# Designs tried in a protein design run: designed miniproteins, single chains, continued (3). Part 48

Each design is a single chain, and the fold is of that chain. pLDDT is the mean over its residues in the fold that is shown.

## One batch from the design tools (miniprotein)

Design m9647
Fold by ESMFold2-Fast:
Structure m9647 (fold): chain A 116 residues (1-116)
Amino acid sequence: SHSSFVVRVERDGRVLTVLVFTLTREEAEEIAEELKKEGFEIRFYAVSDKEEELRRYIEEAVRLFEEDLLNERENRAVIIAADPRSEEEREAALRLLEYFGERFGEALLAVEARRA
């Protein structure tokens, strides 16, 4: 079973930003340490079991992601973990994973449209 979502946003064969959403704090910590060893700057790191907090963190991280893309920054990372403790929180976390993907996808398309 996969408990993480990891996407590498690349341009011209270079990694710009790694986008990470996990369902555990432990997996987020492990991914953060691995990315640091690979030379990535952790631009945003947040863990919460609250849907409203996670939505706020996603929006904050999206703003930083757009800034980094506009300034052509490389080797950046955004890491957010839901860390659900119940089945209800896990269902909310899966909806937040969808929201995470949609928001960063929209941001990427918007930045590329402004640059074209």
Scores: mean pLDDT 85

Design m9648
Fold by ESMFold2-Fast:
Order: C-alpha cells, then sequence, then structure tokens
Structure m9648 (fold): chain A 88 residues (1-88)
C-alpha cells in the first residue's frame, strides 16, 4: 500500500476508534522512515482527530512503548507532534 492509502486507512480506524487496526496501520507506516518524518504532523493530526480521550491516551501509550522498545527517531518525532497537538 502507498503511504497515502495507509493515511486514509488510519483516519478510518481512528474514526471507528479501532485501536488494534490503528496500531497495525501505524506499524506499516513506521516501516517507511522518510514518509513518517515528512508526514509526522499529518499522522499526529489524524491520531488526535478522535473525540475519545481514552482512545487518544491508548495511542500515546502505544507510541511511548514503541519509543522505549525501538529508540527510532521517527517514532519519537511522531510522539512529540502528537503531544504538541494535545497541548493546543
Amino acid sequence: MSGKELLEELYEAVKKEDFERAKKILEELLKDEDFVRENAYLIAKILVSSKNKEFIEKMVEYLEELVKKTGKEEVKLLLDEVKKLLKE
């Protein structure tokens, strides 16, 4: 799947509050480091577009766990963008 198709699927998963599907789509997106770096803000906006605070908290916890497990800069960048949007 293209990165754009994955972003559309991520938006649908977030709208349905389907945490397991959103997680799987994020794992696929994170395989393309350059795409995630270029689109971190858009991905973060999609993740926080949910009106469900508990869903957003689960997504943040998942990203924090990924940063701890992988140490990947693109995951940390995405988490930082999510946290910035939540402060607004």
Scores: mean pLDDT 83

Design m9649
Fold by ESMFold2-Fast:
Structure m9649 (fold): chain A 97 residues (1-97)
Amino acid sequence: LSDEQIEKMREYGRLLQLTDEQINKIIEAVENKKPVEVNNISELVFAIKAADIAGLTAVIKKSGLEIKPGKTDQEILQEIVNNKVTFPTTVEFLPYT
């Protein structure tokens, strides 16, 4: 990830009122393409947005929902609502090829 991509992720996480601990947990998972546990809608939206900035697909394990890069914030929220995502859930990051 570039410094610009990491900074965009940090700014977005702060807008969602996440703690530095929550932001760092999700950024580290995206950088290393490792699964991360999310405990609420704000953490889930941030994980999806961070994946998008990194050009990765976010997979929400409990629901089977896959969110590819390029979706708007409204589209992301609508997908979460339509798929009735429950917490805690695990998000996995896959290459978008």
Scores: mean pLDDT 84

Design m9650
Fold by ESMFold2-Fast:
Structure m9650 (fold): chain A 64 residues (1-64)
Amino acid sequence: SRELLLEAEIVRAFLAMLDYLEKKYGKLTPEQEKIRKRLEEEYSALVAQLKADGDEAGVARIER
């Protein structure tokens, strides 16, 4: 669905922000590491759901 695709794009953007912070400061705080792990798990679940729904174009878009 459009909602699942949008959620996946938002989660990906937050993961990219955390990666930027880690590169800039050399490490994340323990709280930020916990958030990243949770978001990675959520992103994987959203991608799996998009694959189950047959949204091949949506999966290709968010995995690039």
Scores: mean pLDDT 81

Design m9651
Fold by ESMFold2-Fast:
Structure m9651 (fold): chain A 93 residues (1-93)
Amino acid sequence: DMDAIVRPGPLLKEVLETVGIHREELTVRELLYGILEAASKEKVFEKNSTIAVFPEDSLLAKILGTTEFDASDLDGIIAALMKHATVVEGSPF
């Protein structure tokens, strides 16, 4: 659920802070868009319009487990991000 409220873990918080997001809790949608913004900022080069490449030492590479970021695979991105976030209990979403 894109409107579910989540609490990002330490690696996600560091990435979100690079794009000006300092909140302790945000929606999955806000998390996804923050990560897409960070990816746009940190990419070394693009293989095509959807695939960006990152340094091996980047926080995004550590979170995703890969140096290649496919922006067309939103479900895969969300699944990787949720390994580093906790769903807030009692959320109305």
Scores: mean pLDDT 75

Design m9652
Fold by ESMFold2-Fast:
Structure m9652 (fold): chain A 79 residues (1-79)
Amino acid sequence: SELLKEQVQAVLDDLAQLRELVKQARSLEELDTLEAGLARFEQQLAQMKPYLSPEEYAELSAAIAALRELIAAKRAELE
């Protein structure tokens, strides 16, 4: 579906924007807010999973996992 491809790209774009916000985070409170945002994308991926190809699922999963690692690294930096 063309709509599904557009939705996948929109999620990837939103994750890229969230990544930039994580890099700019200056407090643990701000980072907690961004982490809550990431949890929303994880829920969305779970809902989309039955409609995604293995490749699309892997790409979205990898992007989310990379962002989770970035949040963990940023949290350690701010502590």
Scores: mean pLDDT 86

Design m9653
Fold by ESMFold2-Fast:
Structure m9653 (fold): chain A 87 residues (1-87)
Amino acid sequence: NPLDTLSREELMETLEHVIKLLDAAIEFMKSQGMLDEAEELEKLKKRVEEIKKKLEEGADVSEIARELLEVVEEADKVIEKARKKLD
């Protein structure tokens, strides 16, 4: 099913986009004094960079997509926690 499967190129672009979004989130957290949340996002960014390297080295697209989804879900939890602190 093409709707459920990203191409290798689309997955690479998604990884690069996620790294960029994490960079922006980390800088925002640091600007708000949310150092613990910034550190957690920095760890997640490192995981995305490692996932990207695996994809570049020929890893299976489905495996990379699963690992990326896990990181995105963890990042969403950190961002939601930070958002609640700003209210």
Scores: mean pLDDT 82

Design m9654
Fold by ESMFold2-Fast:
Structure m9654 (fold): chain A 71 residues (1-71)
Amino acid sequence: RVEALVAAGEEVAALPLSPEQRRAAGGALWMVAHGASVEEALAYVREQAELSPEQEAAVRRILEGLAARLA
């Protein structure tokens, strides 16, 4: 569980995100780790920071991977 979250955090850190976007993505990872859906976590990211379609797709992929590892 912790290892899956750390790996997802490293994937987020590798993305070309601003500090604000990175904080939002980090919050989304913790939401998914605590049972939130990927869609709920992405809604949180959209409320906290503006993302390009490419950035949103990359964050979605990481959140989906984390959710699959935690299922």
Scores: mean pLDDT 81

Design m9655
Fold by ESMFold2-Fast:
Structure m9655 (fold): chain A 68 residues (1-68)
Amino acid sequence: METEEKIAEIDRRVDEAVARFAATGDLWGLLEEVSRILDEARKRLTPEEFDRVSARIGARLDAAMAAA
């Protein structure tokens, strides 16, 4: 329950950062926000949960950069 809610919140923050990048072209702002999200996730999640979240974020960033 808590893990799913945390992952959903992380997904929303990443989607917002990606949408902002798509609107502004600010790649550094995207990378800084994602770094903050990953730092928070690393402190709050188990290693296994973090690996799943990190992979999901990486795939989302790859798709966003490929589309840009």
Scores: mean pLDDT 78

Design m9656
Fold by ESMFold2-Fast:
Structure m9656 (fold): chain A 95 residues (1-95)
Amino acid sequence: MEELLKEAEELLKKHLESLDLEELTDIAYELAQKYPQLAPLATNKEEVAEIVKQSLEDYKKYGFEHVSTLTAAAVLKKYKGEKFAEEYVKAVTGF
């Protein structure tokens, strides 16, 4: 788990500043449907887009610890693949 979380943090720090917001929102929406614990109040893609946008703003202002698990998992799925993102979600949420 410690190695997984360290790798996740490094990937997030590398990629959060150069994201395609539309693609990231699509991935986050798919993850929210599969793992409702990541966005229990998000009933549509527009609400997921606001979570992603807010996470990126929070990252710039407060750093990595304020990025939502949904946004983090979406970045990890894009750059490391679905299995890694799922392992990260399980490690953080304890599904």
Scores: mean pLDDT 75

Design m9657
Fold by ESMFold2-Fast:
Structure m9657 (fold): chain A 103 residues (1-103)
Amino acid sequence: MKLSREELYEILRSVLDDETADRAIKFFESLTDKEELSLEEALGLLNEFFHSWSKEGKRSTVKLKDGREVSLSEAMTLILERLAERLGVPLGELMQLSLQNTK
């Protein structure tokens, strides 16, 4: 299954606060110019972003669109839930794919 880069950006903006979503989008644009992403490529980009975020030593958390500050794992789970809804796939399948691409 493929999703557009723009669909991924909409999911990020629906979950993360505007500043964090914009940073994630800019990060993805620095890594790929592909308009269409495979599910594995999209999950890889998400994992690379959160890995980069944690390595910057600035935060172990991110702000959501509702203003809550949550762990990186919780933010990733919320993004995967939105992605699962958009693609019509079980959340468990996306979580399994995410685990394969995290290590």
Scores: mean pLDDT 77

Design m9658
Fold by ESMFold2-Fast:
Structure m9658 (fold): chain A 75 residues (1-75)
Amino acid sequence: SMMEEKLKEYIEKAKKAVEETKDHELATNLAMMQIREVEEELGKEAAEKVGEAIVETLKKKGVSDEHLKRVEEEK
């Protein structure tokens, strides 16, 4: 469906932006902004799914538990 395609595009775009950002604070801030944008455009359930993908990407990147908690609280 169109909604599933948009959700996939948001996930891929958000993951790429976070992966390409070397600074952990900036990557965390970008992650939070992406989650808010998805919530405004597609609603809370979509934002939660994007947030889960972003958190996994940040974990692989090695960001601190404090940064991860900040992103989790935006979901």
Scores: mean pLDDT 81

Design m9659
Fold by ESMFold2-Fast:
Structure m9659 (fold): chain A 84 residues (1-84)
Amino acid sequence: MIKPREPRGSPELVERAIDAVEEMAAAFIDSGPEENKKLYEEAKKLAIEKVHEMTDEELQRIADDVEETYRFLKEAIEEVKKRL
């Protein structure tokens, strides 16, 4: 059977979540040291990939809640660090 998972959720929510992630990543790059710029760019890319796998409820949390966007990007940063 095809899994009844709704990857990417609503296109509108996906775009809003990606926008929120990109804004948060830009803030991290602007406030962080240049050494971390590559880390933040890789974390942004990973976070955007994960957004495409999210449900509407998860996408809404990321799009509408700045603290959730911050936590989500922080988790992506930690995952990138673990791979180094």
Scores: mean pLDDT 76

Design m9660
Fold by ESMFold2-Fast:
Structure m9660 (fold): chain A 66 residues (1-66)
Amino acid sequence: MIEERSEINKQMAKLQMEAQKNGVTDELVERYAELLLEAQGADRSKFPFVRERVRESLEKSIEFLK
């Protein structure tokens, strides 16, 4: 459990770094949302809400760094 959570967090951090380098793309947002749902127990019914929230969060994070 702990090792799986660490791996998911590492992948999510890598995607955040990619967003900062290449910008926020739909593909990146979907990958990040899938990892977040997996960490939370893979509740696919929440995917559209998580995806939109992830997009807003990533865009805001990148804008803050600019």
Scores: mean pLDDT 72

Design m9661
Fold by ESMFold2-Fast:
Structure m9661 (fold): chain A 55 residues (1-55)
Amino acid sequence: SAEHERFLAGLREALSGGRATLLAAVREGQRYLPTLSGEQREELERLLAEARARL
């Protein structure tokens, strides 16, 4: 969905930002994660793992 793609784009952009921006994006992603299933959930889980590795 367009909303899901925008969310992932924002999180990817946050990977290039400062620590505070990245931490906020990870927290939002963790709240968003339970609303997802299947491929969308797996994609977000992978991106969150990458983000956490950079914290």
Scores: mean pLDDT 83

Design m9662
Fold by ESMFold2-Fast:
Structure m9662 (fold): chain A 90 residues (1-90)
Amino acid sequence: MSDEELREQYAKMSPEELLARARQLLERAKKAETVEEAYEIMRELEILSEVVGEKVAAGKLSDAEVAEFQAILEETQKIIGELLKKLGEI
């Protein structure tokens, strides 16, 4: 799936569906072992973060939902960053 296709898919999701997707990415990050898996998760996370940011700007998310998204996205980035360092990619 292209970045544009993934962005369109996420843009159509409700806040609840986006939050569930963020949690799925976090669980995938915890189980990731390869450079390819790490980059795929980072790509999806970047697109998800952009879509969530747009919905925040549009007032579609509560403060509690924004805080939960931020915590999940930051933890996912941290896990993948440490994996990439361990694999010698960064």
Scores: mean pLDDT 82

Design m9663
Fold by ESMFold2-Fast:
Structure m9663 (fold): chain A 95 residues (1-95)
Amino acid sequence: SLKTIAENVVQAAINLAVAEAQPEYREELLEFSKQNREIAIKLLMKEYGLSKEEATKIIDDVVEEAARLIRQGATYEEVLKYAEEKISEMLKKKN
């Protein structure tokens, strides 16, 4: 579902932002971020028929902007809404 993809994107972005703020947990948080990103990519490929390259580009673009929003103090709800809307927009442009 789009919601599950967006939730994984937001978790990847949170783990990236927190890794920067908490150096003692950086390696573990970056690994969790990578895992959430990979789940989002696989779901986008499976549910929408995108290639790995297309899915990776969409997810990476959205994670990068989501992490930027989190660093600027955006709430979980605001970032989740952004991710859902942006992924939906990018899917319409690809199909």
Scores: mean pLDDT 87

Design m9664
Fold by ESMFold2-Fast:
Structure m9664 (fold): chain A 74 residues (1-74)
Amino acid sequence: STDDIVAAIRAHFDNLIRDQNFSDEERALVDETLERIRRMMDEADREGASRDEVNQRVVQLVSETMDRIAELRA
């Protein structure tokens, strides 16, 4: 389900937050990304998008977030 996928992504980010000592700003960006993923999955469900298409969109959103975190640290 969408909730299960979002929970798995949250768990991954929680590990990164702990291991890499994320700032409050970086944590806020993670929270924003999880909300974006949830909205994207709801939109994809309405569009009848395939599992592969949803997976590609999730990977893109996560990658964009990691790039934004890198920019904050640069």
Scores: mean pLDDT 81

Design m9665
Fold by ESMFold2-Fast:
Structure m9665 (fold): chain A 75 residues (1-75)
Amino acid sequence: SKVEKAKELIKEAERLLREGDVFGAVKKYIQAAKLFEEAGATPSAKVLLRAAWAYSAAGDQKKAAEYRAKAIELA
């Protein structure tokens, strides 16, 4: 259920990004990343890079670096 909610949030974030709502997309990507971590599930490298971007945009450079490293490991 957490993985399904996280996937739904990714789809919402991608829609918001297409509509130009960068702030809304950032919030949804971060929420999805937290749900994947709580579920112990590893998302795709693309989703990890989106989470890294979102954390950077939110000012969390430590989390951004962590997610970027995870994405590179899966590439």
Scores: mean pLDDT 85

Design m9666
Fold by ESMFold2-Fast:
Structure m9666 (fold): chain A 87 residues (1-87)
Amino acid sequence: SASEKELEKEIEKLKEELEAALKKGDQEEINRVGLRLDILSGIYRLVGAVLKVTNGDEEEVEHYYERAEELDKILEENKDKMPNVKF
């Protein structure tokens, strides 16, 4: 959907911001980007749940859940640098 494309664009920006912050060793920026990725993971899970309750397309529901899992994986891979972000 159009909203999903906007979420994908925000994720791309956050990935670029994370890479830049990691290269600079900017702990505050790393933590802020990590928190934003965690929030987006929650948003994807919520949208998937809403679609499921409103008899949305099962493939679209699974897509949102898979995107949430992908974001959680990025957080897990960087958890040593994001100690204040819950997974």
Scores: mean pLDDT 80

Design m9667
Fold by ESMFold2-Fast:
Structure m9667 (fold): chain A 71 residues (1-71)
Amino acid sequence: MELRNEGAQALIAGDLDKAREIALRGDSDTQVALGRILLEKGQVDEALEMFELGASLGNEEAKRRVQELRA
């Protein structure tokens, strides 16, 4: 299955546990989207972890978010 598509479906359904599984399998788009949702919920530490994973894969939004949250 395509990780990006499955991650998007999990996020639309509000299934954050499945979205975490897809994000940890290496999809940077799902990592960034999940990070934003976690940040909105006040889950700052977990959001930062998701953005750090996305930043390590070269995602520019994730890199910016990591710098903002660690400043």
Scores: mean pLDDT 78

Design m9668
Fold by ESMFold2-Fast:
Structure m9668 (fold): chain A 84 residues (1-84)
Amino acid sequence: DAKKLLEEAREEARKLVEEARRAGKEGDAEKARELGKKALEYLKEVTDKLSSDKKAAREAAQIGSGAAIETIGSVIEAELRKKK
């Protein structure tokens, strides 16, 4: 079930985003960026696994991953912008 896998992937990415937010609030921009990269790589791996099965599942996974990647980027940028 592509929806279930994407929801689970979003939860894992959310954990990395929360760590990135904490690093950003602490003023560690480098750590925030590294955690953002980890979240993006994780979502790409999930998309790649789903894209090997069925076309419809592949398309749904790619769309969902794109939205999640955009959200992660926005959160990281917002936290870096809050840096005093």
Scores: mean pLDDT 64

Design m9669
Fold by ESMFold2-Fast:
Formats: sequence, structure tokens, C-alpha cells
Structure m9669 (fold): chain A 91 residues (1-91)
Amino acid sequence: PLELPPALAALLAAQAEAYRLEAAGAATPEQLAELLYRRLNPVLPGEVARAVARALLAAIRGEADPEAEAVVRAIEAELAPAMEEAREALE
């Protein structure tokens, strides 16, 4: 079994939820961003959680948000060792 850091697990869960809601057309962009923020906020600082939620929503819609993407890249860099361990465990 693969054990992910809580922040990475929350990020993946939020991304999957956003994809389902976007595919269903069930939510406005504002509702989707709020839902993503609520999923991320318990494990990430509020400002970071909002930026990640915005970046994930933009990516799902094929849009760019450079400020939010910069925050996501910083998080990815900090989580990179854990993500590499997770990928190696799946090999």
C-alpha cells in the first residue's frame, strides 16, 4: 500500500473531485473553487490552498493562471522527494 503525505493526498482528492464536477457541469467556477479550497485548507495554509484550488480549476478548464501556477510549482518542489518515493514504490 502507498502512503502519501496528507497534503499530497488532499491535493489528489481535490483534483479528482474538481474533475468530476467539471465533467458533470454541476458547479459554477466559483462553487468549484470554493469546494477545492475547503478540501485543501485543512492540510495547507489558507493562501496556499486558495492558489492551488485556482490553479487546479484553471488546468481542468485548459486555462492559465500564472500566480496560482507559481504557488503550485513551489509546493511541487517541496513535495518532490515524497512524490519520487511514491512513484518508486509503484514501480
Scores: mean pLDDT 63

Design m9670
Fold by ESMFold2-Fast:
Structure m9670 (fold): chain A 93 residues (1-93)
Amino acid sequence: LQAQIDALEEQLKSDNLMVRLAAVMALGELLRQAIASGDDDLILRVLELMEEAAKEFPETVYAVTKEEIEKLLSHPDPRVVEKAKKLLELLEK
């Protein structure tokens, strides 16, 4: 999972629009895997990548991650809850 997150972070910085868009679409699956792993640090890292991706592709990020973000609002780690709330506010605009 860590290697997949590292690869996506590089793809999001690509000069190619299609490569960045493909990386954004993969964020939903990475977030699901991070949640399933139970590793809060991995969840936080994926949420940080989603915040960056949302600056360019807010509608796509919302479409592929909405359900998972809503579940994270009830997460026991307050860092995860706060990040999920900020991201949801950003995406609802």
Scores: mean pLDDT 78

Design m9671
Fold by ESMFold2-Fast:
Structure m9671 (fold): chain A 83 residues (1-83)
Amino acid sequence: MLTREEREALLPEIVRRIQEELGLSEEQATALARATIEGYGVSFVEAMRNGIEQGKKLGLSIQQAVRATNIVLEAIAEAELKK
């Protein structure tokens, strides 16, 4: 499992991916990514819930919130597989 520091180190890359794919602002992408990473520290289910709830608070559609949350989880999975 990635440590908290290793997960936080992924933030710049995750934010970049979300901005490129969904056109979200840096602030929106960062808020969603942080919420998802914090949830992942508890469980995969909490990561999904936190990401989607944060996306809804940011005014994103459910489809955009789900896709952005998946981008965060894909980046975490890629980093774990390389370890």
Scores: mean pLDDT 82

Design m9672
Fold by ESMFold2-Fast:
Structure m9672 (fold): chain A 102 residues (1-102)
Amino acid sequence: AEAARRAAELARAAPEIEEIRARAREELETASEEEKELYRRLLELGLEQAEVAEQPESKENEERLRELSKEGRKLREQLSEPLVQAAYLEAAEALLAREAAR
């Protein structure tokens, strides 16, 4: 149910999602190597959050999600909004794909 709701939201926002990705691509093309590294780290962090969120709830998973959220906040402060939005969209799509595969 949650995955279907997110899929519908993503479908309705498809033009905006493509615009965000286009802006992120343009910004990455002119970005420094340091900014590209921060983007890759934020994307990796988002994918890891999606993986942990897919597992059963436990104190260890809750603590891991808190640590990932703390790291994500620091990375977001160093990156432009289009790059942050693109990283979160990719993480959301990864979670949706895993839910659809069940």
Scores: mean pLDDT 73

Design m9673
Fold by ESMFold2-Fast:
Structure m9673 (fold): chain A 99 residues (1-99)
Amino acid sequence: SLFEKYIDKSDPLKTIAFEAAVIAADYLKPLRVFLEALLGTDLPKEVIDAANYAYEALKAGQEPPEVPDEVRALAERIFDGDPEKVAAFLYAYAYLKEN
């Protein structure tokens, strides 16, 4: 998995941000286009940018963006209510929706 090269055991927030961005992109983008990028090269630039955005927001302790209730409920279900992972997903989701 191309995601594995972004796992930083010395920085768990970075790992959380990249995991959340990949999941958010998979939810928002056609899986076929996403898989083509994953199979031959690095993660799509938009996913890397979303992950970095989420990582910086988590470090700054920013309040998560407002999203539809169903999107928040989805994030809480995926991450078993983990507040940092849920927040990371919401940041990545918001970034990807606007870009």
Scores: mean pLDDT 77

Design m9674
Fold by ESMFold2-Fast:
Structure m9674 (fold): chain A 91 residues (1-91)
Amino acid sequence: SRARGEEELRRALDALAEASRALLEAGDEEGAREVDELGRRFEEAYRAGDAEGVLEVADELEELARKAKDPRARKALLRAAEHARRLAELL
């Protein structure tokens, strides 16, 4: 349903904001910029109804999580990827 899609979108965006904040607090400004760009691509894919594009963003978030040294950033990136994958199933 659209309401479920909007909730998963909101949860993914909240997790992306938390990941960006955690990366900035850890001194990883480049990682924070990459997360912000992925958030923009995620919203564009969602608006286009592009499930493949949403899944590509989820894959890139999981890759950033593997590189993240800060455990808070890693957990937030993985949460964002999980909600993005759930959103893709609703598209």
Scores: mean pLDDT 87

Design m9675
Fold by ESMFold2-Fast:
Structure m9675 (fold): chain A 56 residues (1-56)
Amino acid sequence: MMSPEELRKGLAAIEALPTATGRGTAAAYLLRQVGVAADPRDAEGALAQLRRLAEA
């Protein structure tokens, strides 16, 4: 599993992406890598969930 520091770094890189769809898709992909299911139709929800994990 990724460390909290790696999650925070990943979140920062994702939030620098130019499109909301790109940010949501990348967030869902990163969540899947850490074993967390994300709804691929809810890009903003995936991003919010990744933010919550990075802040833990």
Scores: mean pLDDT 74

Design m9676
Fold by ESMFold2-Fast:
Structure m9676 (fold): chain A 107 residues (1-107)
Amino acid sequence: SEEDKRKLGLLLSELRKKLNDLLAKYLEAPESEHPEIVAEIIAVIDEGIKRLEEEFPDDPAAKAIIAELRAFKKQLEANPNLSPEELLALYKEFYDKVGDIVTELSE
């Protein structure tokens, strides 16, 4: 439980760092490169989902976070040419929801 919480926190921290780095890249990139960076973000999301499913299969917080990752992925797949402002808003919404899950489901 305590060790699993620590491991989950580390995985989420690694995922957040990777996503923040790609968001920074997106903000500075020309519009022509935005679809490629969105594809990289989706790949990071897919890796995160896989690791959460494999490492935390019975964790209710991990299951809720997987659902939010899938929702974020679906929004990105529907809108591969998001403005930087729109992408930041979607990421903020996703991040706020993950924070709420960790707070509510973590004893």
Scores: mean pLDDT 84

Design m9677
Fold by ESMFold2-Fast:
Structure m9677 (fold): chain A 58 residues (1-58)
Amino acid sequence: SVEERIAELERRFDELQAQMDALSAQGLATGDRELILESASLGVEAIGLIVEIRVLRK
């Protein structure tokens, strides 16, 4: 169902947010810019999930 699909996408979004936060925290602590950029790349994927959720909620 649409509700089940939205719940799955929200779960994946939460997983991506946790991964982005971990990479950003490590990058800031170590000065590793590649980790910060990797976190930003995952942010683009997270935006895609938000768009899909909003389309499904229409």
Scores: mean pLDDT 84

Design m9678
Fold by ESMFold2-Fast:
Structure m9678 (fold): chain A 82 residues (1-82)
Amino acid sequence: SMKAYEEELKRFKEKVEEVKKRLKELGASEEKLLEVEIIEGMFLISMSVLKLAKASDEEIREERRKYEKKLEELLEKAEEEA
């Protein structure tokens, strides 16, 4: 549904802001911050494709979880480098 699509976009944006804040606290490089922006851009493209394809609410949520995992992996790597 459009509501699920908008809710998952909002949730992902909140996660991006949280990850960026934590990366800045760790003193992460501008390159790491750019990696977050690339992941966000890829997510937005994927979500647009799913919207056009009339994807199920479940597929939309799974796509959000997939990209959140990428953000979490990036943050874990930055924490290991700190």
Scores: mean pLDDT 87

Design m9679
Fold by ESMFold2-Fast:
Structure m9679 (fold): chain A 88 residues (1-88)
Amino acid sequence: SPTPITLNITIHGNGLSQESADELTQQVKERLEAGETEINVEVKGTETDPVQSNYNLGLALQQIVEHARRLGMRIERLNIKYVPPPPP
């Protein structure tokens, strides 16, 4: 049976650019490779078209799920939270 992973993603802003999605993907992959089973990641969001933001997030999640699978892991719980951007 694959190792169950809980992934909690906090996006600081209203959308996810390709650059932020790539950063998210890289951070989660590194923590999966470190053997972490409860992963909390925060990424800077940006003002991105909702359709493009959802597409970028979907591709990031697809890459994360496939990488976990190759490591004998499964993303069993996924929580995504949008929060106001941090003050400048």
Scores: mean pLDDT 86

Design m9680
Fold by ESMFold2-Fast:
Structure m9680 (fold): chain A 57 residues (1-57)
Amino acid sequence: MTMAEFLSLEYADAVAVLRRAGVPTAQLNEALVRLAELGKLHPDADLDAAIAELKAQ
């Protein structure tokens, strides 16, 4: 999905997507904030690629 599609999700659905992608529960709020900032800059970017970049940090 795109970053814009992800940002349109309800909180519970966004959390479920991040959990399936392997984001730890303790990091969910930090990941959501960072993905929201990235999505404003790159709304058409692929979410899976953005999550992979965050995990590589």
Scores: mean pLDDT 78

